# Designed miniproteins, single chains, continued (5): the designs that were tried, part 105

Each design is a single chain, and the fold is of that chain. pLDDT is the mean over its residues in the fold that is shown.

## One batch from the design tools (miniprotein)

Design m19883
Fold by ESMFold2-Fast:
Structure m19883 (fold): chain A 71 residues (1-71)
Amino acid sequence: RREVLEEMARELSRLDEEHADTDPELSAKYAEAAYVITQAIRDGTPEEELLRRLGEIDPDIARRVAEALRR
């Protein structure tokens, strides 16, 4: 679980950088999602609560993270 979440946080941070100049709103959502995942790893946040918080940021990001956690 932790390794998957760390991988997702890195991927979302990369997407934030990739979209920073072309889509600042989407970039900001990726940055916020990466931060939320990093805090969840530190605090031991339950998976259900993490996915709920990610869904409030963007439902597609929440779906992507949920899919990764099922692998």
Scores: mean pLDDT 81

Design m19884
Fold by ESMFold2-Fast:
Structure m19884 (fold): chain A 70 residues (1-70)
Amino acid sequence: MDKEQIIKALEGAIEALERGDVAAALKGLEDALQGMPDNELIKEALKALREGDVERALELLKEALKQLKE
């Protein structure tokens, strides 16, 4: 998975969370982690979502997008 595909997956996960679709967000984060398995922000966001902390996950995902977009 290239950087553009990872960015698209993260943007999709953020949109899913904003509409309350946690399952779609989890799928998007799992796909993004396949492309960047050592990205700590994506790992922390996935962990936060699995623990039910949607606000924390959104903050981490927005930060990951900022870092990936240079």
Scores: mean pLDDT 79

Design m19885
Fold by ESMFold2-Fast:
Structure m19885 (fold): chain A 64 residues (1-64)
Amino acid sequence: MVDEKEVLTALGEIYLAIGKLDEKRGDFEGAAEAYRKASDLFNQAGDTEMAEEARKKAEEALKK
């Protein structure tokens, strides 16, 4: 059985990928939204280090 925390981590990784794709397309607002969702998911999974990295990516995306 997959632990709920493993599912949350996988979803966080998916949202990180969406954020990177949005940045490549010039959608920095969409990228920031995706990175914030990734940060929340990693935080719920107990991965505070990845949550912090995702949050920093969201802030950098909004700076262009």
Scores: mean pLDDT 82

Design m19886
Fold by ESMFold2-Fast:
Structure m19886 (fold): chain A 69 residues (1-69)
Amino acid sequence: GKRSNGKSVAGYPEEGARELFLEQGRTELVAALSDQELRDMVRAQYKARLEELKKKEEKRKELEKLLEK
């Protein structure tokens, strides 16, 4: 589309991970880890969850293929 989405590109939860952990009182993590490491932690958790869901969906499709044969 010609219109922008009205926001800057960075919308991932990891972009606000430091503030999020500070809001939650996890100051030890913020003190021990860099902003990049905090963002990587949040991103890794989301990626792992998404991969797990995808794997289960593909397994279901394979079973349905076998049933159709």
Scores: mean pLDDT 66

Design m19887
Fold by ESMFold2-Fast:
Structure m19887 (fold): chain A 76 residues (1-76)
Amino acid sequence: MVPEKELEAEVLEALARMYLSLAKLFLSKGKVEEAREALKKARELAEKIEALGAEEMAAEIRKEIEELEEEAKKLE
């Protein structure tokens, strides 16, 4: 097993959660375009996490992205 891949997945998860928090903040301020940009970055990070084998972690992030994208659509 390669320890660096596990650490990399954890770092990517932290970054993805940061972008999810930013998206929530932007949506609370009506900044839909900025929120969508943050969600796109979170989605890219989720894809990288899934590629590292952390499928459950990626699935949780994707679920939160979908919920926030739905909120963004309602604000347009």
Scores: mean pLDDT 82

Design m19888
Fold by ESMFold2-Fast:
Structure m19888 (fold): chain A 90 residues (1-90)
Amino acid sequence: MSKKTLEEEVEATMYLMSASVYMLIGKKAYEQGKLEEAIKYYEEAIEYAKKAIEAAEKIEDEELRKNLIEAAEEALKEAKENLEKAKEEL
């Protein structure tokens, strides 16, 4: 493994983790009735999920690339669904 390949794998994983963290914070804000705050965090989750997909596409390991893309796409879908739900309740 080259240093560049490892950095691309780390970058994709870090973006996916960021998407997950913002999703959790967004859900907590939503449960507290803080709809505008929830919307902001869901938009951040969408942004990081998209960055995770872009970073994962650069990974040379086909299995890892596929798994990270699938995880990031699921995170993106969940974030978009939660964003829409929060906007409808606003």
Scores: mean pLDDT 86

Design m19889
Fold by ESMFold2-Fast:
Structure m19889 (fold): chain A 67 residues (1-67)
Amino acid sequence: LSEEEIEEILEIIEREGTLMVVRDDPEGALARISEKTGLSKEVVREVIRLLEAGEREKAKELIQKAL
């Protein structure tokens, strides 16, 4: 994956994270991210945990290794 593709995936995750709070639908948000990005729901959960911990570079590495 290119850096731009990884950033696009991160933007999808961040956008769906906002919608998850508004709609109270975390499982639906995970499913939509998984379908849009090709990442499994488990990988998406790990990426979100890393982002919440401020570990953005580790989140990018996980995305690249999973795809």
Scores: mean pLDDT 78

Design m19890
Fold by ESMFold2-Fast:
Structure m19890 (fold): chain A 65 residues (1-65)
Amino acid sequence: MEEVIERVLEAVDEHYKEKGKITKEDLQILYDTLKTVVGEETAQRALEALKEKYPEVKEDIDEIL
């Protein structure tokens, strides 16, 4: 579980550095994919970790939860 969250944060960090922005669509796709692969609980925890690292996406994540 923790390893999945770590990989998600790494992938999002690379995306943010390349694009300069994380969109709500990116977050929605990530959440839907994670729910399918690792389950809803782990998917929610991964998004919560993203809120801590990128406060600017907090509102988008709160709408997706």
Scores: mean pLDDT 76

Design m19891
Fold by ESMFold2-Fast:
Structure m19891 (fold): chain A 57 residues (1-57)
Amino acid sequence: SARAQAIEYLRKGVNALQAGDYETAIEYFTRAIELAADNPTLKAAAEAYKAEAEAKL
């Protein structure tokens, strides 16, 4: 499902963010946002993480 894929991309993004790979983290969070279009809570979480990764650049 799109929701399950959004959660997987969120996990990958968080792992990349923790590893200091900010560009990769932004890519994963962007995919999570797209997949979470119909889930406001997941979308908001992905957007917040993406903003955090962008602030690290």
Scores: mean pLDDT 87

Design m19892
Fold by ESMFold2-Fast:
Structure m19892 (fold): chain A 81 residues (1-81)
Amino acid sequence: MSEEEKWEKIVQLLFEAAFELKERGDGETASRVARLASEFAAAVKAGDYKTAEELLEEALRLLEEVDPEIARRVREGIEKI
């Protein structure tokens, strides 16, 4: 799998987490995670992998604080890439 494909899968996992949070009634956190996912995708597209890693860490920290089960699934998804 290419590095670009790995980053695209991470973006998909973050958007999936945001949509699940919205379905559970946490639209505020869902919007924050979706924003971080969009900024992460933009950083990757620009080749700024350091900023992308910092944005991913922020998103994972936010998910862990709000819904540890969603955070766990995102982390497991990333580990499988």
Scores: mean pLDDT 84

Design m19893
Fold by ESMFold2-Fast:
Structure m19893 (fold): chain A 63 residues (1-63)
Amino acid sequence: TLSELARKAAEGDEAAARELVDAQEELLGVKLDEEEREKMTKTVMTVAKQGLEEGAKARAARA
């Protein structure tokens, strides 16, 4: 699932991040070149990690 891929990407799984980028390309009907795909993969990993940390803090504060 996409959420499982996002969790793996947040943990540093580059393959999972690349799969998320591929899914995004298919959903939007856009093709990225190799350089753009590499940049997007790194961005996805960074954003996923940040999102996971923020989400965990928010959930802990509300529990």
Scores: mean pLDDT 75

Design m19894
Fold by ESMFold2-Fast:
Structure m19894 (fold): chain A 62 residues (1-62)
Amino acid sequence: MKSDLKARAVRDYEATSPDELSLKKGEILQILEVLSSEWVLVRNAKGEEGRVPGSVLEPLPG
């Protein structure tokens, strides 16, 4: 990836649709794309990708 943007999950999140990713509090995720003001496409350490609400993410300094 050309940008190594990362975020931390501030809380547990349970996916509500097939296109979403479930998160655990404290999990580090790679930001792939900001889809909207509400949704971010992320990748977890296992290589799984999905949408999550931006409100559950804390941006990490590069």
Scores: mean pLDDT 80

Design m19895
Fold by ESMFold2-Fast:
Structure m19895 (fold): chain A 61 residues (1-61)
Amino acid sequence: KEEKLKEAKKYAEAGEVEKAKELLVEIGVNEEVVEEMNREELLELIDGLLELLRAEKERKE
């Protein structure tokens, strides 16, 4: 999941919004929500999800 999120961020930053959306759907983000997002919103979502994953990892040793 984390690796796919990092890859989605790279695609979104490169302007490959369609690829970023596909990766987010693959990891379980709602397809309908993702389809209506622009590049900036996708980057915000990806960063938020990455922060949540880091917080989870820090709690679980």
Scores: mean pLDDT 76

Design m19897
Fold by ESMFold2-Fast:
Structure m19897 (fold): chain A 94 residues (1-94)
Amino acid sequence: SEKEEKIREYLEKLREYNEEENKYSEKLMEKAPETGKVTREGLKKGEEAGEKRGEIVEEAAREAYEVAKEEFDKGSEYGMLAIKYAVEAVVLRK
């Protein structure tokens, strides 16, 4: 009854947050050509830079992150919330 109601509530929250995570994962995939381009251009510049390769690659990684920052941050947030409610549902299950 009350326990079953709470399990149902947690599973519904898990589903909702998983759907939001998937939404941001899809948006992240839509930006993959742009993030991939930034990464490839950074790797080429790094290859030419020799001893400064690490700095150039790090800068390219930051630029790629900025292109998809909202999708990375929101996807991670909703993914963590989904895990939380999955764990809470399992703990209440006999």
Scores: mean pLDDT 81

Design m19898
Fold by ESMFold2-Fast:
Structure m19898 (fold): chain A 57 residues (1-57)
Amino acid sequence: GKVEEALKKMSERQRAGAAAVARSGDPVGIAAAVAELQRHFGLSREEALALLRRLAE
């Protein structure tokens, strides 16, 4: 799906940064990361949140 395709397109640095934000639990940081993922990869809000959750694992 789009989440898996976005993960394949992300650099190691982008994945590490997004994972750190997801693990922080900071609502403002998470909202900013969601907006960035939506703009760069064309994800919905729900898809961007799913991506962040997957990276936090």
Scores: mean pLDDT 83

Design m19899
Fold by ESMFold2-Fast:
Structure m19899 (fold): chain A 120 residues (1-120)
Amino acid sequence: MSLREQISELTERALAAIEARDVDGLEEAFLELFELLRRAIREKDYETARLALQHLASVLTALAEAAGDAAALEEFQELTARFLAALDAKDYEAALELAERMEELGLETLDRLRARLAAA
């Protein structure tokens, strides 16, 4: 499977998991997408990193909406804009730092989704 095909398949899996309320499946696909993003950055494949980031931004937006987390939604949008700027500048260190921050916020938002589903 090509890296592009793997990114697309993981994105579809993550979005399907959000719709199905499958938080564990979402976490698995989300972590794999972040690992592909970090790999593309380490390899300085900025075109693949940009593609992975665009797909992750879609997943993180859907996650924040499902969690009812407006603050996370706003922060994901801000982090995505900064990340795109870092990739365009070929700033490897800034791109990796932003990937770590987005993954951390994504995991926090997943925990909020879990809590919301348990309370419903």
Scores: mean pLDDT 85

Design m19900
Fold by ESMFold2-Fast:
Formats: structure tokens, sequence, C-alpha cells
Structure m19900 (fold): chain A 91 residues (1-91)
């Protein structure tokens, strides 16, 4: 599931990537990697609210497990925040 999603994402097939990551999450709701990757796909599609939700879930899971939060996950959440601010200023 997670590997399938990564392959679709690399090919630019974001809809199939989302479905693959959703399946990974359905099988393991605590799969922080799948949540973070889902956030990245939603960011690429411009769905900033869903991207933020997915990244926050990934971070919450990692914190609950006492695991280190990957820099790329934090960077993803920061990019979502910057893009939301950019859209608000330009509106």
Amino acid sequence: YTEEGKEYFKKGDYEKAIKAYEKAIEEDPENAEAWANLGEVYFKLGDLDKAEEAYNKAIAILKAKGEKIPKKTLEGLIKVGIEKLRRAVLA
C-alpha cells in the first residue's frame, strides 16, 4: 500500500496515490508514513486543509509513540502554512 502510493506519486498519478495511502491507513491507522505521504499528495493537489489534517495526524502518531518526527514531515506542514497565508494575503 505505502510503496504503491509512492510509485503513483512519482508518476504524477495523485488520485491513485491517495487511494493507495488511504488503503495503507485503513489497514494500519497508526502508519505515520502513510499519513505524511497523504499530506504531501494533498499539498500537490492544492487541498491545503486536507494536507494540514494529514500532516497533523502523522505528527500526533509519532509523538504518541515517542518517535522522532522526520524533518520532511515538519517541512511539509510548514509549507502548507505558508501556502495558506499566501492565498489569504492574495485574496
Scores: mean pLDDT 82

Design m19901
Fold by ESMFold2-Fast:
Formats: C-alpha cells, structure tokens, sequence
Structure m19901 (fold): chain A 66 residues (1-66)
C-alpha cells in the first residue's frame, strides 16, 4: 500500500541518518537507496530522486575514503 511504502521510506531515511552520524557511509548509501525505492513506490518522485542522488554521492565518498 502507499501508506505502508511511505512509512518504510521514512524508517529507512531515519536509519540512514543514524548510519551517517556513525560514519558508516556505505550503510547510509544503501539505506538511502532503499528509502528512494519506497518513496517511488508511494508515488513521491521528488523525494525518491533526492535520496537516490544522495545515495550516489555517498557511494562516491565511501569509495574514496576507504
């Protein structure tokens, strides 16, 4: 359902932000990608695109930092 997908998206954003605070760039990137997928499934294209772009940037950071 749309509501279920939106709740999952929000949960993954929260988990991704916690991973970022812990310095876990790779986990944060993966969680933001999951959030983007759920936002897309909920019909929220703008947030889906935002978090997908954010995840890509974090993947580049993780690659160069480790």
Amino acid sequence: SKEENLEKAKKYVEEAEQALAAGDWRTASELFRKAADYYRQSGNKELADKYEEGARALEETARTAA
Scores: mean pLDDT 84

Design m19902
Fold by ESMFold2-Fast:
Structure m19902 (fold): chain A 97 residues (1-97)
Amino acid sequence: MEEFEYKVEIEVLGSFTLDGKTYNTILIKAETYEVAKKLAEEINKENPNDIVIGVSEEGKTYITEGLTSVYRIHETETSAGSPINFDFELLRELTLE
């Protein structure tokens, strides 16, 4: 991924390996929702098994829906009101087809 001049933070929240596939949960913090969404979509395009969460400074959250389009992510409220934890059962269902 290219370096961007605007200030963003990228954090790997966790990695899970289920049925031979690795799923990474990646958090992108950006000044605007549009920047967070664009970066999340680019990372997910390269890694469709990863769950990428974009969060703006206003707390608006975008979650990529590549592999997760039919499943819900269990949310753990943070001070920012964004999902940060994932249920193992949900990730297991994603692995089962």
Scores: mean pLDDT 55

Design m19903
Fold by ESMFold2-Fast:
Structure m19903 (fold): chain A 69 residues (1-69)
Amino acid sequence: SHMEGKLRKAEELVREAERLYQEGKLDEAAKKYEEAIKLLASVLGESDKRVLETTGRLADVYLEKVKAK
């Protein structure tokens, strides 16, 4: 279904963001998490647990960027 395609794409973006984060590519990781959050929110709604958990991961990326300066 159309919704299943969006969820699959969001899962791929989260996996790519996790890889980029582990590689220290913080700006690229943040962009991929932002894309994933947008897709997840469009399907599940902004208050869904999966959206909130992914938003928490994005916040962790921003905290690491602050610590690196």
Scores: mean pLDDT 85

Design m19904
Fold by ESMFold2-Fast:
Structure m19904 (fold): chain A 65 residues (1-65)
Amino acid sequence: MEAEEALKKAEELFNKARQEGKLSDDEYRAVQGAIELAKKYLEEGREEAALTIANSVIDYLKSKL
């Protein structure tokens, strides 16, 4: 999966988890920070780093949903 597609999926799952109240305040901040870091790496052309973070977020959120 390309980094942009993985990041979009991570954001969709994050929005769903937030709407369903599946995240604590600490988990919310941690996941939001990870998504922001992945976006920054993607903007810098660091696709592999962005993809790694996005996939980690996807795996974590899937475990909560």
Scores: mean pLDDT 83

Design m19905
Fold by ESMFold2-Fast:
Structure m19905 (fold): chain A 74 residues (1-74)
Amino acid sequence: MELEELIRKAKEYISEAVKNPDKPEEALQKAVRIVKEALERYPDHPEVRKLRDEIIKLAKYLGNEKALKIVEEF
């Protein structure tokens, strides 16, 4: 999966988690997986780093223990 597609998919999963705050875990886990892959291939890319930070902030905002454990994969 190319960088542009990884960024696009990560944004889609973040949006899905925001739209379903009662069950964000699956969407967050998918977002973390995609962003982790992008970070491994492009560790210094500013958009990828911004997506990581956005996912972490979202998990903290939701206050869900499972969501917080998912973002620890970063």
Scores: mean pLDDT 78

Design m19906
Fold by ESMFold2-Fast:
Structure m19906 (fold): chain A 58 residues (1-58)
Amino acid sequence: DEASAAEVGALFKKAQEAVRAGRLEEALAAAKKALAVATDPNAKRGAEVVLEDVEKLL
């Protein structure tokens, strides 16, 4: 679903920008939300990687 993929992409960018700003809680929330709305296997894998990267920073 193209709409779902666009939402996941927007959440990935939000997570990356939150990490750059030092807002790890916001980055974690965005990554978890991306994983929850991701339907495609590639999108789910991407969200899992981002979530693990943010968790390692905590």
Scores: mean pLDDT 77

Design m19907
Fold by ESMFold2-Fast:
Structure m19907 (fold): chain A 73 residues (1-73)
Amino acid sequence: DEIPELVALLGDEDPRVRGAAAERLIALRGNPEVVRALGAELRDSTDPETRFLARMVLLRLGGPEAEAELARL
């Protein structure tokens, strides 16, 4: 349930908030909602900072689901 809130915080105005949200999403490794929410944010967002962080989190999570989301670009 915190995953949508954490993904939204990747676009926060405070770089410390963005970084903390990214690290928390990485710590939630193994929850399939994380990869799906990040993939959607990466496709839908036009904000360069949000897209950069979503991509970096997906790269750090790894695995077939994250790799599939990155390959769709």
Scores: mean pLDDT 80

Design m19908
Fold by ESMFold2-Fast:
Structure m19908 (fold): chain A 84 residues (1-84)
Amino acid sequence: SVERLAAAARRLVAGMDSPDPLQAEINATLLTMLVSLALNDPDEEQRKAALEALLPIAREATKSPHPFVRRVAEDILRRLEEAL
C-alpha cells in the first residue's frame, strides 16, 4: 500500500538524524532498500504511485539541517527523478 510505503519512508528519514551513527546508517540503508523495492515493483501502476508518494518525502528531506540526511535524500531524489 502506498500509504504504508509513505509512512515507512517518513519514519526512516526521521531516524537518519539519530545521534547514533550506526542507527543513522541502518535507517539510511533501509530507506535505500525501500526505494529500490518500489522502483523494481513489477506492477507499473504501483511503481508510479510509489514514485509519486516518495518524491515529496525525498524533496523535503533534502532541506534537512543534518548534512547526512541531505546527502542520502539527494541521492534518493536523483534515483526517483531518473525513474519518472
Scores: mean pLDDT 86

Design m19909
Fold by ESMFold2-Fast:
Structure m19909 (fold): chain A 70 residues (1-70)
Amino acid sequence: MKEELAKKAIEHAEGLAKKALEQGLSEEVAELIRKAGEAAAKAVLGVPGAEEKAKELQEEATAKAREDLA
């Protein structure tokens, strides 16, 4: 079911965001991870542009995390 895959995407992102905060990364990184998960869920549900948005947010979260660790 698309709804189940969308829910798993959000749950996975929430888990990653929590771990990022526990590792001392910024709330901004956690928020980007959550937004990427929401966009991935929308992509699973067939929302136009959501797949590209999820990729952009994932790349932004990764770049910000690298800056936070530098």
Scores: mean pLDDT 80

Design m19911
Fold by ESMFold2-Fast:
Structure m19911 (fold): chain A 87 residues (1-87)
Amino acid sequence: MLTEAAELAREAGREATRTAIEKNDVPGAGLGLAAEGGAIYGGLFKDYETELRSAELALKAAERVGASEEAIEKARKAIELAKKGVA
């Protein structure tokens, strides 16, 4: 199973990707997909630095595309949890 940080970052990235596709924002969709992929990789391989970077990318993607506040909050929580793994 993915870590809690990785799962939240994956969910936030997925929501950002969906919002980007609805708005035809190709770069926004790319950011969301990169956050999803990085979160899966970091979670599966216990790479906390990749989990942190993916969570930060999920937040950037969600903010860029105007995703829901719920998606933004998930990304912020993922960042805090990933920081604990890195530190």
Scores: mean pLDDT 83

Design m19912
Fold by ESMFold2-Fast:
Structure m19912 (fold): chain A 65 residues (1-65)
Amino acid sequence: TSALKKQLLTTIGKILRLIGEIFDLEQQLKTASGAEARALQARIAALKAEIAALLQQMDQISQQI
């Protein structure tokens, strides 16, 4: 349905924003060290987990269309 397709597009938009945030953090990580590097790595890992959850949600929505 149109509503499910709109929800799918909204989820894609969220994933793209998270990918952009990961890219920015990975650039920061190139010059970071010690505790700062560890914090950036933890944040990147958390964002990757969030993307994985959103991809699973998209698969579930697609099965209902």
Scores: mean pLDDT 85

Design m19913
Fold by ESMFold2-Fast:
Structure m19913 (fold): chain A 56 residues (1-56)
Amino acid sequence: STRDRRLEMMRRLEDTRRELEELAKRSTDPLVRGLLRIVAGASDVLIERIRERLAG
């Protein structure tokens, strides 16, 4: 179903966001760390949009 597809997509995005945060934590380069956190933040926006579509 469309809902099941959205849930699967959301889980994959959440997993990717966690991986990006862990890479940022392990990075010694402040620029790389900052860029990874920006991408993780963009992923959070996408996850929230999917949640809104599931809830409403």
Scores: mean pLDDT 78

Design m19915
Fold by ESMFold2-Fast:
Structure m19915 (fold): chain A 74 residues (1-74)
Amino acid sequence: ATVKITVKTKNNKAGVVKVTLQTSTRDLTVSIMASEEKTTETATVRLPAAEAGKVKSAESLDGLEIESVELTVE
């Protein structure tokens, strides 16, 4: 399965958002680069269909504010 991770930020600041997904077999951490030009960043991760997961945690570095994290399974 393809999992699309959408992160919305509030403060138009460049930085790194670390999103940890809980899958049926393991945790997977994805680093997403946020930019000053966008308030919405996306990353795509390919998982086995049985490992479609949910957001376990999200952390931001460098004073970046996270508004929301959304998963879309394709």
Scores: mean pLDDT 73

Design m19916
Fold by ESMFold2-Fast:
Structure m19916 (fold): chain A 57 residues (1-57)
Amino acid sequence: DAVARLEATVEQMEKDGAPLSQIAFAYEVLADAAEAAGDHETAARWRSKAEQYRKQA
């Protein structure tokens, strides 16, 4: 549930046009939270998104 809330926050950042560096950082936070919850598959997906946003920043 905490992970779902963080994901909703990142989606809002994308809609509001937040800086790419902030979105990348938010996805890293999501990935760390997912790993802490034992959801390695979701964590890997969000790390990939963070990396893509960092390359575009």
Scores: mean pLDDT 79

Design m19917
Fold by ESMFold2-Fast:
Structure m19917 (fold): chain A 78 residues (1-78)
Amino acid sequence: MSKEEKVTLLAGELARIAIESGADPQKAADLAMKVANAALNGDKETVKKYVEEIINMISSPEDKERAKKIGEEILKLA
C-alpha cells in the first residue's frame, strides 16, 4: 500500500470514528481531508492541529483513544 493510500485510509477512519460518536459528518470529513493533505505535505504541526479538532468532536473516551492512536500513525507517515 502506498503512503498516500495509507494516509487516506487512516484519515477516513478518523472521520468514521468521529461520525459514529455523533460528530457532524461534513465537518468530520472536511477535517479528515485537511489531515490527509497536511500529512502528504509533511506538515506535522497542521496534522496535529486537525487531528486534535477531530478528537474534540468525539464524546466517548474509548473512541478518543482510538482516534489518538490513528492520529499518531498518520503523524508517523507525515
Scores: mean pLDDT 85

Design m19918
Fold by ESMFold2-Fast:
Structure m19918 (fold): chain A 55 residues (1-55)
Amino acid sequence: SMVDRLKAIADTLSLAELRTLARVLEHEAARSSDPEVRAQLEEAARYVRELIAAR
């Protein structure tokens, strides 16, 4: 899925890149009119925020 691909990419990123990715995903989720796409972006953003907190 898109979420699984985003999570795999996130695992390779630096802390600074993760912070940028989280902001981009949160912004895109907020502007998405499709509830399924919004849910997927929110799930990915949550995962990225958890990675940041774990580092």
Scores: mean pLDDT 85

Design m19919
Fold by ESMFold2-Fast:
Structure m19919 (fold): chain A 98 residues (1-98)
Amino acid sequence: SAAEALARATRLLAEGDRAIAAGDLERAARLFAEAARAAAPDPYLRAVALQALGEALARQGRLEEAIRAYEEAAALFEAAGLDPADARARLAEVRAAL
């Protein structure tokens, strides 16, 4: 069921992206949060979903929740041996907006 969970996470990410395009930030945040949960077996995909969640939350003005999502995304990118720079840059932007 890990393969099924990751396929679901990928579909939820695509639905979240469509919600962003439609301007439905609340729906996008919900879909990206579900994608992050479904992506639990894949730290990279989970980090991508959490970064997208942070963006949707920040655009809603939910800055404290956005900070937590970006912090978790950055930690997961680092744990996966990947560059966390984009997630860290977004985190710095949201912290400056306080």
Scores: mean pLDDT 88

Design m19920
Fold by ESMFold2-Fast:
Structure m19920 (fold): chain A 90 residues (1-90)
Amino acid sequence: EAEELLKKGGLLLNEGKFEEAIEYFEKAIELSEEGSELRARALAVLGLAYALLGKYEEAIEYLEKAIESNPNSEIAETAERLLAWLKEKL
């Protein structure tokens, strides 16, 4: 299930296994519905994983998608803060 994939990816992210975490988050996105909070979370953590790999363009793209997916959520607020920080670096 998408929730299990998201949790598994989160554990891999904590272990520094960013590339493996990305694979799990991508699968979670595929299994989640458009506009769902789950998809927004998966997009936000995928953006974070790319940022941790130094892939800032990909990180920005996925964080913007997370915000668009659920604009009035805590997830969108968190994604906006991370997005602002990443844009400072570029």
Scores: mean pLDDT 82

